# Designed miniproteins, single chains, continued (4), part 42

Each design is a single chain, and the fold is of that chain. pLDDT is the mean over its residues in the fold that is shown.

## One batch from the design tools (miniprotein)

Design m13428
Fold by ESMFold2-Fast:
Structure m13428 (fold): chain A 88 residues (1-88)
Amino acid sequence: NLKELVTELLQAFGQDTSKTDQAVKIIEEELPTASDTNDLLLKVLQQLGIVSSLKELFTKAKKDPSVKKAFEKLGDELETRLLKLRQE
């Protein structure tokens, strides 16, 4: 469930989960044209004001296992969804 994985990521960053629906909408709009799911996730987090840079994201993920796990789980779900969007 995309909404649950987004909520878990927001909670790992100590963020308000009221942003979950906005994050899901950005993902659904951007995913069909995304070439890299990690870049898409960085873009979502930047648009929500959660991280300002790739360096900040990597630093938080390295120090906090909950951030790393939530990011990886959501990334895996996005890759699965991208494959389903492929009609081949």
Scores: mean pLDDT 80

Design m13429
Fold by ESMFold2-Fast:
Structure m13429 (fold): chain A 61 residues (1-61)
Amino acid sequence: SHERTLATHLAMVRYAAADPRVSRATLERFVAQLVAEMEALGLPEELRAEFRAEADRALAA
């Protein structure tokens, strides 16, 4: 489901963001790749926007 795809991608971002060994540049590139993947999988804009907002919060921490 689209909700499961969103939840999985959010978990991936949060996991990567929690690892102090992951550089900010690597994390930003990873987020961009996940957004492109969700777009390719046909996720609606509302869920992609939610992902971007949550990813921005993770990157800001």
Scores: mean pLDDT 81

Design m13430
Fold by ESMFold2-Fast:
Structure m13430 (fold): chain A 87 residues (1-87)
Amino acid sequence: VPVVSVMRTEEFILPGNTTLNITVIFPSSVKDATVTLELRPVSDPEDVTVITMPKAVRDENGNLVSKFTYVTGPEDHLGRIVYTVTR
């Protein structure tokens, strides 16, 4: 039976006019993974934007890797990474 787990990072400050490079690596035992970036403007934390990262691909070692680059506008945000893992 597959085991599905949902994990979240703590919130971090993402300053305006910043390029955020995200690399998420899951071990080879993981069958599937979905990664999202949740953004909340510091001025309006109720205005939540959810960005789905690209589909993870297997590297040469069998690890599941997803890479994403996000460029912010001029406003500071609170960011959180949420990932769902199937084993």
Scores: mean pLDDT 79

Design m13431
Fold by ESMFold2-Fast:
Structure m13431 (fold): chain A 94 residues (1-94)
Amino acid sequence: SSTLERLREVLDELVELLEKGELTEEKFKALAQELSELARQLPPEIQQLVDKFLAGAGLYLQLKQENAPQSQIDSALESAKRTRERIYELLEKE
């Protein structure tokens, strides 16, 4: 599915930008909107995981802006990555 391919691409782009510290609030909002629209066509379980992923990515950005301890920033990024892996596992079973 072209929808599933694009969903994976947007998830991967968000994680890459987070890891590189290149994700701006503006880019996050644009990619989050696209990701939510793609997920709207998928089962509710996937939609809930996408929402969880976006919440985690948003928390990572907030923690970085607040100069939170690196351990908290790293934990938020790792949590977002784990949620992405769970989305991928469910997509492979669909």
Scores: mean pLDDT 86

Design m13432
Fold by ESMFold2-Fast:
Structure m13432 (fold): chain A 70 residues (1-70)
Amino acid sequence: SLELILKGLQLLSEGRIKEGGELLKEAYEKDPVLTQQWAKYALTFEPPLEPKAQEILTQIANGEVPDIEK
């Protein structure tokens, strides 16, 4: 759902990679199309999110289940 996506992105922006990634993984499992669209959009953010957050978003954007192990 949109709530999970927005909260996940907020947590990633705060450096809470595991928590944010887990919410985005749940969002991807429930609504893969919407979550992929938001992941692609989030990769355009300025300033850029940290590398581990970008890695999770790139996995989702490519239609992959994100790896939430740091």
Scores: mean pLDDT 80

Design m13433
Fold by ESMFold2-Fast:
Structure m13433 (fold): chain A 79 residues (1-79)
Amino acid sequence: MSEDEEAVRIVERIAQSAVDLGAITPEQAEKVVELAREKTKGKSVPEGLEIAAQIARELGADFLAKALTVAANYYREKA
């Protein structure tokens, strides 16, 4: 799997968990994943997750934005 594909997969998993917790709506999750697929092309996993966090923040999904930032930091340290 390419790095940009892996970043989107991680975003999908975290977004689904946020929906399951009632922290964001399914519509917010869908929109973040959609925009992440478009805007993370050619980016590394940590860069893709940071972009997705910014998208989530702009859409008012603050919980998801924080979770994605934590994930980005984790993957950056693993690189």
Scores: mean pLDDT 84

Design m13434
Fold by ESMFold2-Fast:
Structure m13434 (fold): chain A 98 residues (1-98)
Amino acid sequence: GVEAAKAGDAASAMKAAEANYKAGNYEEAAKDYEALAEMLEKEDPLMAALLYMKAGEAYAKAGNLEEAKKAYEKAKKLAKELGYEELVKEAEKNIEKI
């Protein structure tokens, strides 16, 4: 169904994001991770939070500190709503380092 198609698109998007990150294309990788996170927010909010963390890391490596902060804040919000205190602390620590 729609779920299977969406899962296939998500897997392809993840592979593209990882390939861009490994190639040093951090800005593109960050956008790929962020788009995937937005796609998964309702279906898998924990995965979305982890992907926003990856987007934040990639934006920070690209020197885009404003977008890095926004991505970490989105990750923190989702982690807080889910009760994952360790992920909340990790996001806060990364926001403080930018």
Scores: mean pLDDT 83

Design m13435
Fold by ESMFold2-Fast:
Formats: sequence, structure tokens, C-alpha cells
Structure m13435 (fold): chain A 81 residues (1-81)
Amino acid sequence: DEAARKEAARLRAEGLRAASAGDLETAAQHFERAVALDPRDVEAWEALAVVHRQLGDEAAAERALARALTLDPSSDAAARL
């Protein structure tokens, strides 16, 4: 669905802006919505893993990292944690 992918891309961009501003909780919410709409967006899963690690939610970070690695085994998300 093109509309869902466009909305997912918008949410990922908003998540990146929130993370850059230090609003990690808002960033996590935007990235969670983005991956719900486009579960194949590796960059969104990578960003979600980084944000959850920074929030101290290790279990959520590991789940997001596992998803990113399943989609792209060369993902460097672990190096950013």
C-alpha cells in the first residue's frame, strides 16, 4: 500500500527529528508506528533498536535489532548501540 509506505516514511522522519532533539520516548513511538506500517524498513528497525537501548529497554532493543538483521544481515545497528 503506497499510502501506508508514505505514512511510514513520514513517521520515520519525525522519529529521527525527535531523536535528534533528545526526545527518545517520542522517537520510539514514531519508529514503532513506522515499522507497524512498513515492517521491511531496515533503517526504521535500526533506529528503533538504538532508541530503545538509549531508553534502557534492552529487551525491546534486542527484538528490533533481530528484526533488522533478519531483513539485512549486514546491518550495523549493533555498532551504534
Scores: mean pLDDT 83

Design m13436
Fold by ESMFold2-Fast:
Structure m13436 (fold): chain A 119 residues (1-119)
Amino acid sequence: AVRRARQLEALGDQAESRGDFVSSGLLYRESGRFFRDAGDFLQSGRMFLRGRDMFMKSNDPMAQGQGFLNMRESGVEYRNGGEFSQSSQLWRDLGRLFEESGNYERSEEYYEMSDEFEE
């Protein structure tokens, strides 16, 4: 599992270097899933965040939407790995992004999630 996750990370790095941000984001997301399956939650969270960054660099609005979902997945995986501070910060960042967009209901949900796991 970890070996496959690292192979996918390397492929994501190659896709990023050639400017194929959508493929890079998908490869980092799959790497994150394999790290999660291996119980390496911290590396899983890191891969989901790298996938988010790649999707956000894409000119595709649907791919950018997937970036926010990856950010949420990263928050879950950091919490599973015991990194409550990093998880809490990601939930707070999501809350702020949705607040700035006028989606106050979703923003409040993310702020509550941040507070629930703040140590």
Scores: mean pLDDT 78

Design m13437
Fold by ESMFold2-Fast:
Order: sequence, then C-alpha cells, then structure tokens
Structure m13437 (fold): chain A 73 residues (1-73)
Amino acid sequence: AEEVLRLLREARELLAKPDLTREDLERAERLALEAASLMPSLDEESQREAKELLGEILAVARARAAEIEEILA
C-alpha cells in the first residue's frame, strides 16, 4: 500500500511544478501507471484511496499536456 501511495504522491509533486516540462509529464505518467499496475494487490480501502488520487493525477496530467502541446503548436 505504501509503495502505491508513494508513487502517486511523487507523480502529484512533479505535476505541481510551475515549469513543468514534457519529460516531467512523461515521468509523472509513468509513476501513475506503475502505481495502477500494483493497485489490484491492495485491500479495498487502499484501492479506493489510490484510485481517487490516481484520478486526480491523470486529470492534471491531461490538462498540463494540453497546455504544453498548445505552446508547441
């Protein structure tokens, strides 16, 4: 459980950077995917917390990705 939450918190901290780069975004996405792959091994309560945090991270990552693509277009 701690490993999954650690990965998700690291991803969230990366996405909070004001100067977020494409590399930072890709790293945050990889951390989130790794956490998601470990999620089925958790108890129900830990899975719910992890899914909620993962949802937030993916939403922020999508918004930040769109911002980066708009700047490069």
Scores: mean pLDDT 78

Design m13438
Fold by ESMFold2-Fast:
Structure m13438 (fold): chain A 92 residues (1-92)
Amino acid sequence: LEEEAARLTEEFAKALAEGDYERAAELLLRLAELAVEILRSSVPTKGKEKVVEMLRKMAEMLRGLAEKSPNPLISEALERAAELAEEAAEEL
């Protein structure tokens, strides 16, 4: 999972460098989905409360980035990613 996240992050950086914002937005959402899955799977080891806190912090960070993003596709993807993290926190 961590290896997949690293690979997707590299693809995301390349898409941004090439100005392929549709591809970058897709990769960003996929990265967020993987991050949420990794955190959810760590509940038995880290505990529910800690995982919820990490998910909320992720959502805050993603929203902050969305506000600063000049590209509307990237901004919308970041907001969507933040919502995914919040929903996962509420479900736990």
Scores: mean pLDDT 80

Design m13439
Fold by ESMFold2-Fast:
Structure m13439 (fold): chain A 100 residues (1-100)
Amino acid sequence: MKKVTVRSEEEVLKLAEAGKLGFIGELVATLIKMGAKFGEYIPFSTWKEAFEKMGFTDMTDEQVRALLKLLEKEGIVEIREIDGETMVALSKEFEVLVQE
C-alpha cells in the first residue's frame, strides 16, 4: 500500500471503483456517495450513518468521536461545534492508503 494525496470527490470515487482504497478511503467514498463534499461541514449523525453503511452498526457515539479525533490528528478531517452541534468536514486535501 502507498499514500496518495486526494483533493476532490472524483479522485476518491475513481480509487474506490478500482477497489484500491483502504478503510479510511472507503469511509470517505461512502460519505461522498451520501452527498458530502471536500471542505464542507456535515453533521456527526451523517458520519455515524456512513460507518453504519460500511457495516459498523454497533459503534457507540463515543467510539465514532474517538475515531474522528484520530482522523483530525492525521489531517483528514476538521471538527467544530456549530450552533451546539458537532460538525465534521473533510479537509481540502489529505492522504489515503491505496493498494498498488
Scores: mean pLDDT 82

Design m13440
Fold by ESMFold2-Fast:
Parts: C-alpha cells; sequence; structure tokens
Structure m13440 (fold): chain A 86 residues (1-86)
C-alpha cells in the first residue's frame, strides 16, 4: 500500500528515500487519505524533525495538481514558510 511503502522509506532514512516518501504522502492527500498522510508526517517529525519542510513540499505538489490539502498539513507548511522568511 502507499502508506506501508512510504513508512518503509521513512524508516530507511536516506535523503532519496525521504523525497520518495513525500511523493507518496502527496498521493495519499490526492486520494483524500488524510489520516494516513498526517500519521506519516508525524513519523518524519519523530525521526528527523523535517516535517515542516515535508508539509510545504506536499502542499506545493497538491496545489500544482489542483488538490485540496487538510488544515493540519497547511499549518505545518505555513510554519515552514514563516521560518524561511527569517
Amino acid sequence: SLFEEAKKLIEEGTEENLAKAIELIAELVKEERYDEAIELLKLIAEKYGLEKGAAAAIVAIARHNGEEVPEEILRLAEEARRLAAE
């Protein structure tokens, strides 16, 4: 499943695998599987602390594809944007 594949990529922890995991999380958002997408972002937070950047990338992919994004992911992306402005 998309969730299990993304989880495995996050656990393996290479930069390339994290980029692939972000693409899979964006696919979960496209499929309106928001609880699974949020769970994977929490896993990224726990292991690497990169969840704000990951959320910003997911929002960019979703908006490019005309997809709606849940508020929890939008908040993380906004925090990343605010921090980048410092």
Scores: mean pLDDT 81

Design m13441
Fold by ESMFold2-Fast:
Structure m13441 (fold): chain A 96 residues (1-96)
Amino acid sequence: DELEELRELLRRAAETESEELVREVEELAEKLDNDEVTRLLARLQAEATLARNPDADLDKLIEIVKEKLKKARENGDRREEIAAEAQLEVLEEAKA
């Protein structure tokens, strides 16, 4: 099951902060093209970004992601909409 393989790769990428593993996960997620995979990948990417940048301006990142979400909705880009919503959840949780 490719989805189970993807979940394991996502877990490993988060634990190791490996850019190579993140790229492999991105390529696999793109091939699967389903909403759950898109959401899980987006959450992992946001968590990894925060781990690498502990002093990041969360308010600025939230505004950037909100702009992406607005554009995705305006353009009917469902994949980007799901990704932006998932990233926003992670950033808002980190700020709380």
Scores: mean pLDDT 73

Design m13442
Fold by ESMFold2-Fast:
Structure m13442 (fold): chain A 93 residues (1-93)
Amino acid sequence: SELGKKLKEGIEKAKEVRAYRDQAEAEMQRLIDEASGDPEVAEKLRELLERAQKAYDEAIKAYTSGDFEKADQYLAEADRLVEEARRLAEESK
């Protein structure tokens, strides 16, 4: 059924986002650890991590509730925050 397909797709997408979140958290924690000599950069990276975690969690909730448009928006926000963290870390070398 269409409902069954959508529920299965939402569950699968939520699993994928959880994997992305776990990988992003590990990467961002590494960037924070590498920035330990610069308290201002480390603090900004921590703020980006917290915001990215929240965005991934909201994306997971939205996928499991079947709101794919909202989920995609939160996932894009999380990806943007991770990219900002990568750029900040690179510029701080």
Scores: mean pLDDT 87

Design m13443
Fold by ESMFold2-Fast:
Structure m13443 (fold): chain A 89 residues (1-89)
Amino acid sequence: MKPKAKFTLVAEFDSPEAASRAAQAAVEAIGKVPGFTYARVRVDPETGRATVEAYFESLEAAKEALDRAIEAIRQVPGLKRVEGKVEPL
């Protein structure tokens, strides 16, 4: 099915290892949301920046998933900054 919404989430950590753990936690959290289609994840090994771009069958699913992803990321020590946005497709 073609996605109807996406979110983009950027998290910055004090280490690349923390960023990798956060990206994994975020993907696990969003994978449990009904309407999840797929995600693209990038972790910058030099800066500790993790980027998650995730696609959903509805705007409501994308919003719920972003909230869950941010909460999961906040549980990882070393978080410096997290921000996300949801947009319709």
Scores: mean pLDDT 83

Design m13444
Fold by ESMFold2-Fast:
Structure m13444 (fold): chain A 94 residues (1-94)
Amino acid sequence: MELERELEAARRAAPRVAEVLEEAAERVEEIDPEAAEEARRAAEYAREGNVLSALILLAVTKTIARKEGKEEAAKILDEAIREAQRLIEEERRA
């Protein structure tokens, strides 16, 4: 039903999602360099139009950071995921 529209919206949002993920990587680099590296990799997936893989990778990275007690890093990654979802939703409503 809506899956095709959601995938199209994700592709249209991809450049802005990549920017959000790169900013998140810069913010977490001082706290969790490994999470920053994964966030940059997620940004590259988004640039390739693979937004779903980018968000999955970021969600996994957030979960690992939280398990390691890096709550600030997990919070930044969670905010980036929410902003990316908002951008996709915005494109879906256009």
Scores: mean pLDDT 84

Design m13445
Fold by ESMFold2-Fast:
Structure m13445 (fold): chain A 68 residues (1-68)
Amino acid sequence: STADAAALSRALTEAQPLYDAGKWEEALQRFAERLRAEAPGIRVRLEKDADGNPVLRVESADGAAAGP
């Protein structure tokens, strides 16, 4: 939704300086916290990719329910 897109954009903007400073884990943590605060319907988890870089998984509550 537009509100979710705005929350994502705002979270990205807030995390960007940390990401630019090479604080990738802090950047994604800040991003996840902002998203949860502004879009509590979004499921957010932080994990590591194959290169050890932090990766954020985002799933909207609007859509197919978990399962089928």
Scores: mean pLDDT 69

Design m13446
Fold by ESMFold2-Fast:
Structure m13446 (fold): chain A 87 residues (1-87)
Amino acid sequence: KSKYKNLSAEEALELINKEEGTNFKSVEEAIEGVKNGIKLGGGSANALIQAIREVEKRDITLEEFLELLGIKELSPAMLAALKHVLK
């Protein structure tokens, strides 16, 4: 099967709350929580991206996600990709 399973905004928030021990009531509250210093694990970060896509009704890039959270995280793979493009 070539199609990914997408979480609803509600399902994504439930997973984030369960994994991080938080009690977010909306995607906006989760974004504000991360901006205020809550660290998300990889699963929670992916769930939040899916929730934002569902709320915005559009695909969101990793760059847009990082800007929304006010963080500047670059993975080694993303840094390598940027270095390739800057050639």
Scores: mean pLDDT 61

Design m13447
Fold by ESMFold2-Fast:
Structure m13447 (fold): chain A 68 residues (1-68)
Amino acid sequence: MPPSDEELRRAMAEIYLALAIIAAKKGDHETAVELALKAIEIDPSREEEIIERLGKVDKEVAEKVREA
């Protein structure tokens, strides 16, 4: 059974969020913000969840994403 468009969007957003978390852990704040914004662009309904999960790793990166 092929995934729905919603399911694909959620999977893609999750991949970008995972990459953003890795970038944040490495101290690459610019890349982390760019990747997190891409995740939000793909699945805007998850914006608060994405920001919260990123904020558990790096609060400064999460704040920059909110202000973007």
Scores: mean pLDDT 82

Design m13448
Fold by ESMFold2-Fast:
Order: sequence, then C-alpha cells, then structure tokens
Structure m13448 (fold): chain A 76 residues (1-76)
Amino acid sequence: SLDSEVSRLTSERDALMASGPPDVVDDLNSRLDQLEDQTTRDFWGSPRTDEAAERLMRESVRRMGGVLDDARRRLS
C-alpha cells in the first residue's frame, strides 16, 4: 500500500541520516528541504479533492524514493 511505501522510505531515510557520511547527509538534507518546498507548492496549487491528495502523496513518494536512491548511489 501507499502507507507501507511511506513507512519504508521513512525508515530508509532515518537509516541514511544516522549512518551516512556528513557530506552525503548534508546533501540529503538539502534535497529533502527542496522536496518539502515543492510538495508545499504542489499542495497549494492543487484542487481540494481526495483524488488530488492521493496524487500528491504518490508523487511525494516517487520523489523521495528518487532522492534516497541517489543518496545510496553516492555511498556505492
């Protein structure tokens, strides 16, 4: 489910934050801040419907997954 994906990504983020090198953690924090700003803009620019809310959540999950994938590649 979408909730399971959010939980998985949150756990992965927390693990990277706890164990990552400082430069990777700093980059990850910067990219997550940008993602939060984008999510906020998308929210205010979207209709107030359940369909729009689900779409925003799916897009947020996709973007966070990409950010975490990039962070893992930097560790490889």
Scores: mean pLDDT 79

Design m13449
Fold by ESMFold2-Fast:
Structure m13449 (fold): chain A 72 residues (1-72)
Amino acid sequence: SDAEELIRAAKAGDLKKAAEYLRKLDELVGEQIDALREALGEERFERAMREVSRVEDPAERLGFLADLIGRE
């Protein structure tokens, strides 16, 4: 899952920032992931998630996912 991947990436980078970011993502992922998928549409959602996975820098990857989830 995205949450598991982000948690692992964040732990490898900066534990302090990771903890705060992961709390926000965990809450948003649990509540918003399905609604966001419907709002964006499956095609757009899947493409966005793949783009996030292409980002080599874990910090930037977290930023992309936070922005995506925060869209609704």
Scores: mean pLDDT 60

Design m13450
Fold by ESMFold2-Fast:
Structure m13450 (fold): chain A 94 residues (1-94)
Amino acid sequence: SLADAKRAAANELRQFHAHLVREMEERMKTLSPEEQAKVRRVLAALEEHLARALEAIAAATSVDQITGTVDTFLALAGHAWNHPDEPVPPWRPA
């Protein structure tokens, strides 16, 4: 059902985000204070993107909208993981 798909997607994104945050915090321990500040900004941006993704999932009227939101969040998270020294791109509407 749509309700089950929303619940599954929301839980998966929360778990994925929590895991990514822990991994980035571990990587951050070996960085300079200046680089740690950059990573902290990336983590803050990811937290905001997770909030937007969860709101979009809650408002979704189809499974395709849920999938689009998940794909958008994972793309932003992937950018953060591969480019932790760069600002995370802004949330793009699905």
Scores: mean pLDDT 88

Design m13451
Fold by ESMFold2-Fast:
Structure m13451 (fold): chain A 94 residues (1-94)
Amino acid sequence: ASRERAKEAREHIQKAIAALTAGDSEGAVNALREAIQAAEALLKDGDYETAYNLLDMAKPVAESVAQRSEEGGILYEELERLKARAKAALDAKT
């Protein structure tokens, strides 16, 4: 359900923040990837508002890992792309 996926995404974002704080760039990248995957699943379920809010919450982590690695940069671009899709879907509903 969307509620379970939102919870999982939040937990992954929290893990990514904790990993960054600990200096674990690999752990942060892995947790961020899981959060992005959960947000994409929410988009496919039509829960655009929750997906947008979760992606927005993950943005500072994505910006940090993008500065540290090529894979981080790819994840940041993917996050911004999904965030733009969620925003477009929300704007279409208004």
Scores: mean pLDDT 84

Design m13452
Fold by ESMFold2-Fast:
Structure m13452 (fold): chain A 86 residues (1-86)
Amino acid sequence: EEFDKLVKQAADAILNGREDEALRIVRELLKLGATPEEVVDKITEYIRKKLEEDYPDAPKEQLDAMIEAYRDRVRELVERAQKELE
């Protein structure tokens, strides 16, 4: 429940360009015992859902490219959060 709430908040922060807020929330997710891979996957899944809702007429190739770009950005934020927790 708390984990899912933080995932949604992190995804919303990323989609709205609030990088510092997203980084803070990712640190909290990692502190809750989530693996880096779980955090990347769950945030990316929520972003996918939002992009599908916001761009219902987008071609599959374009939507897939956007999702992959966001997945890479989420991964970079998770890696940065891990280094800052060291």
Scores: mean pLDDT 83

Design m13453
Fold by ESMFold2-Fast:
Structure m13453 (fold): chain A 92 residues (1-92)
Amino acid sequence: MELSEEERKELAEKLGVSVEEVVEAEKEARENPIEGVSLKSQVAYLLRKKYKIKMSLKEYAEYVGVELKDLVEIDIEEGVRALEEAVEKVLG
């Protein structure tokens, strides 16, 4: 699935980033999809991390118009991936 042109513009305007930066995040999200979450939520999460946005997950979800549960699920998945990568560096 892909974001609509309107969804890309909305995220860009709300976060003060270029549409090209949103497209980059969308490509990354499509290469590493998370089951059960929307593409828009995953792109929004990547942009929050990349630009170090200090809003809580709840506040950010309300601001960008995505579901909080999606952002929480992505945050857990990213945490698990980071732990697996750290273990591999120590053991392998």
Scores: mean pLDDT 79

Design m13454
Fold by ESMFold2-Fast:
Order: structure tokens, then C-alpha cells, then sequence
Structure m13454 (fold): chain A 77 residues (1-77)
């Protein structure tokens, strides 16, 4: 049903946002992504550019996290 599909999609989105916050250590970034995505779903297309900027910021944060993990592992050897 449509309600079951919406619930499944909502749970997937919530899971993704939680994982972003946990992996990046940036709960504010995760929250902003969620808020802008919600506005876009509500029909506010003026938020599209901001959403893409937030996703690019997310990419950078994930890259920095990967580098930090690798550097910490190098110091353990």
C-alpha cells in the first residue's frame, strides 16, 4: 500500500541521516540535509541548490573522516 511504501521510505531516510551523523560526527550537517530534503519534498524547489551544496559538504566531511581514520591507523603501526 501507499502508506506502507511511505513508512518504508521514511525509515530508510531516517536511517541514512543517523548514519551520516554517526560516521561524520556532524549532527548539524545531518539535520540540515534532513530539513532541506523535507522542504524539497513539500515542493520548495528554491532549496535545490542548497541541497546540492549540503551533499557536497557531506562528501567533503566523509573524505576528511576517511583520511583521519587512515592517519590514526598509521600511527598505530
Amino acid sequence: SAAEREERERRRRERAIVLVALLTGEPELAREIEEVAERLRAGDESERERYEELLERLRKALDEMAEEIIERLRKLS
Scores: mean pLDDT 79

Design m13455
Fold by ESMFold2-Fast:
Structure m13455 (fold): chain A 94 residues (1-94)
Amino acid sequence: TGRDIAETLEILTGVKPEVKPEVRDKKVKSATLYYTGDVPDSVLQTVADQIEKQTGVPVSTEKVSEIPKDADIIVKNAPVLGPDVDLAVKLELE
């Protein structure tokens, strides 16, 4: 569910995510993780792999200049990944 993905991101980043109420309890088919700033590919792959391991949801990653406003889950300021790193997740629902 969107909640399970958000909880995994909170554990990995130490930052409480913003989650849209509409997706919190929905079954998720796949997810796209958008990120800003300079994060090593190995770190992003670890984040994606941990989400898939904990939730069963396959995750792809995409670098963006600004996180999408229509994202389902947002983590603003993830300093563990970098000083200017924001994360956003768009969910494909079942």
Scores: mean pLDDT 79

Design m13456
Fold by ESMFold2-Fast:
Structure m13456 (fold): chain A 86 residues (1-86)
Amino acid sequence: SSRRELAILRATIKYSMEMLEQYAKYAVTDSEKEVLENAKAELEQAERELKRYEETGSPEDRARVERELGETVFFLQVGADLLHAL
């Protein structure tokens, strides 16, 4: 159901924000901080697009949320790789 899908998307954004806060504790270089800042901006955009999707229920608005989350997952993966390099 769309309600379940919205709950999953909200939980994904929340979890990603929590992971970003954890990665931020280990960021010491300007490059590391920039990657995390970009991930935060994408998550904030995903949250805005999710609010539109909640209002419209349109596949286009859903696709926008998925794109922003895809970008965020990429930046979070870079953050995880940096932690593994430590």
Scores: mean pLDDT 74

Design m13457
Fold by ESMFold2-Fast:
Structure m13457 (fold): chain A 60 residues (1-60)
Amino acid sequence: PFWPGDVTSNVLPNLSDGVTATLKGTTLTLSGTTSDPQKDIELAKKADGVKEVINNITLG
């Protein structure tokens, strides 16, 4: 599906402060700064409609 509801309902509101997500097709790109990027990566990987996660998060 286009714009998976799981991404908008469960991923975006639960991302760490300072982290943003951009969806292009089935590829979700995470960017910004957080102390625990693994939490956001795992959250994104479990979302329906996401096939690939790109981590551009800076550890801060």
Scores: mean pLDDT 75

Design m13458
Fold by ESMFold2-Fast:
Structure m13458 (fold): chain A 81 residues (1-81)
Amino acid sequence: SLIEKLKEEAKEYVEKMAESSEEEAEKYYKKFEEVADLLSTSPGGAPVAEKLREELEKLKKEGKIGDKELALERIEKAIEE
């Protein structure tokens, strides 16, 4: 489905954020936000977009974006609940 494809794209961008320098990660934050915007316009996608944005914001505030395994686990858990 479109929602499942967008979830996978969001996870890919989180992985790239974790693997990138702080400056390079900004590019992937923007791509992640584009995916979240697309989810918001899809039936059943708005709750997923909200969870993705909320969890990414928490990871940013905690300084844990660079912890790839933790960041991916938290994003996956947020969107699978």
Scores: mean pLDDT 83

Design m13459
Fold by ESMFold2-Fast:
Structure m13459 (fold): chain A 92 residues (1-92)
Amino acid sequence: SEAQRLFGEAVILHASLSALWLSIWEFAKLKAPIEELEKLYAKMEETRAEFRRVADQLRPLLTPQQRQQLDAMLRDVERIMEEARKLLEEAK
């Protein structure tokens, strides 16, 4: 179904954000140049925008229980973004 396809896209985008955050954390530990961390964060911002687009399309197709799961993913995405932002600020 359309809902299953979009939910699958949301899961992949969420996983991609987690992987990008982990890359920023690893690169920060290795004292990589700030420019490399900023490039990864820019990719995260693009991925978050795509996630929000997919989430908006998905929301009207979901049951109330499934919407709670989507809202949990939205909160987790914002947490991941904030953690990545803190790593960038600490690397300056």
Scores: mean pLDDT 89

Design m13460
Fold by ESMFold2-Fast:
Parts: C-alpha cells; structure tokens; sequence
Structure m13460 (fold): chain A 93 residues (1-93)
C-alpha cells in the first residue's frame, strides 16, 4: 500500500477565514484520518476527514484569519492503520 499527500500553496485571502486544500491518494482502499496541524506550534487544529479513501481525493479545511496571522505554514497529516504521510502547505502573501 502507498499513501501520498500533497497540499496546494495558497495566497492570503481577505476576510475572516483562509481555505487550505490537500489531496490524499491511496493505492489500496483504507480507513484514513486527515488532520490539520499548525506548522509552527504542531498544535492539532482540525480533524478534516475520517473514513475510507481510495485513489486521489481532495479535501478542504478552513482556518480563522488569526490562525494564519500566527503561522503562515500548516501540515496536513493522513494516517492509516499502518502508514502516515505529511504535506506542508504555505500561505503566501
């Protein structure tokens, strides 16, 4: 089984929230948790998804502006029973 995670770089948006996106791909269908962490503190911000994933699947997570102002980097982590993969997302000015 192969687990891949990729995150799309994004530019800081006006308003109260920022949307972040990641694509998760599994070579074999498996129960997967997708989590979002602060890239600076390592704090768990959101449980984005929990369920079966097979093939490429894109997910979005929304964070408050204050969260982006505190850290311009975030980590999406996909976890299965046997594998973990991380993708760094950068919020650009």
Amino acid sequence: MELRVSATPTTRTPGETQTLSATVELSVAAKTELRLFSGESGELLQNVYSGEIQGPKTFTATVPRSTVDASSTFVFQAVTETLTANALVKVLD
Scores: mean pLDDT 82

Design m13461
Fold by ESMFold2-Fast:
Structure m13461 (fold): chain A 109 residues (1-109)
Amino acid sequence: MSPLQKKLAELVARLEELLAELERRVAAKDIDGALRLLEEIVELLREMARVAEEAGMHDLAARLRATAATLEVIIAAMREASEEEQLALLRQAVELLRGTIGEARAALA
């Protein structure tokens, strides 16, 4: 595995830790805490996309950028949403992140 692929694997592990924390905050209905964590996750996804691009993993980099962009849309939608709608959007974000992590792990295998 290249040094960039190793760095990307470390960032994926960090994303998995943040997803577990996001799932806990959603279960606790800590919407404000979940929103702050989503903003941190977006920044991590952008860093991961940069590292993937440098590693020549162009398809993965594009997927990571697309996930970050979709999460930003979710974050924006939450500002005008009811609590029930915010929880539904947070569950959508969790499922999207699970898919993205799975694709990143497959690309690094």
Scores: mean pLDDT 90

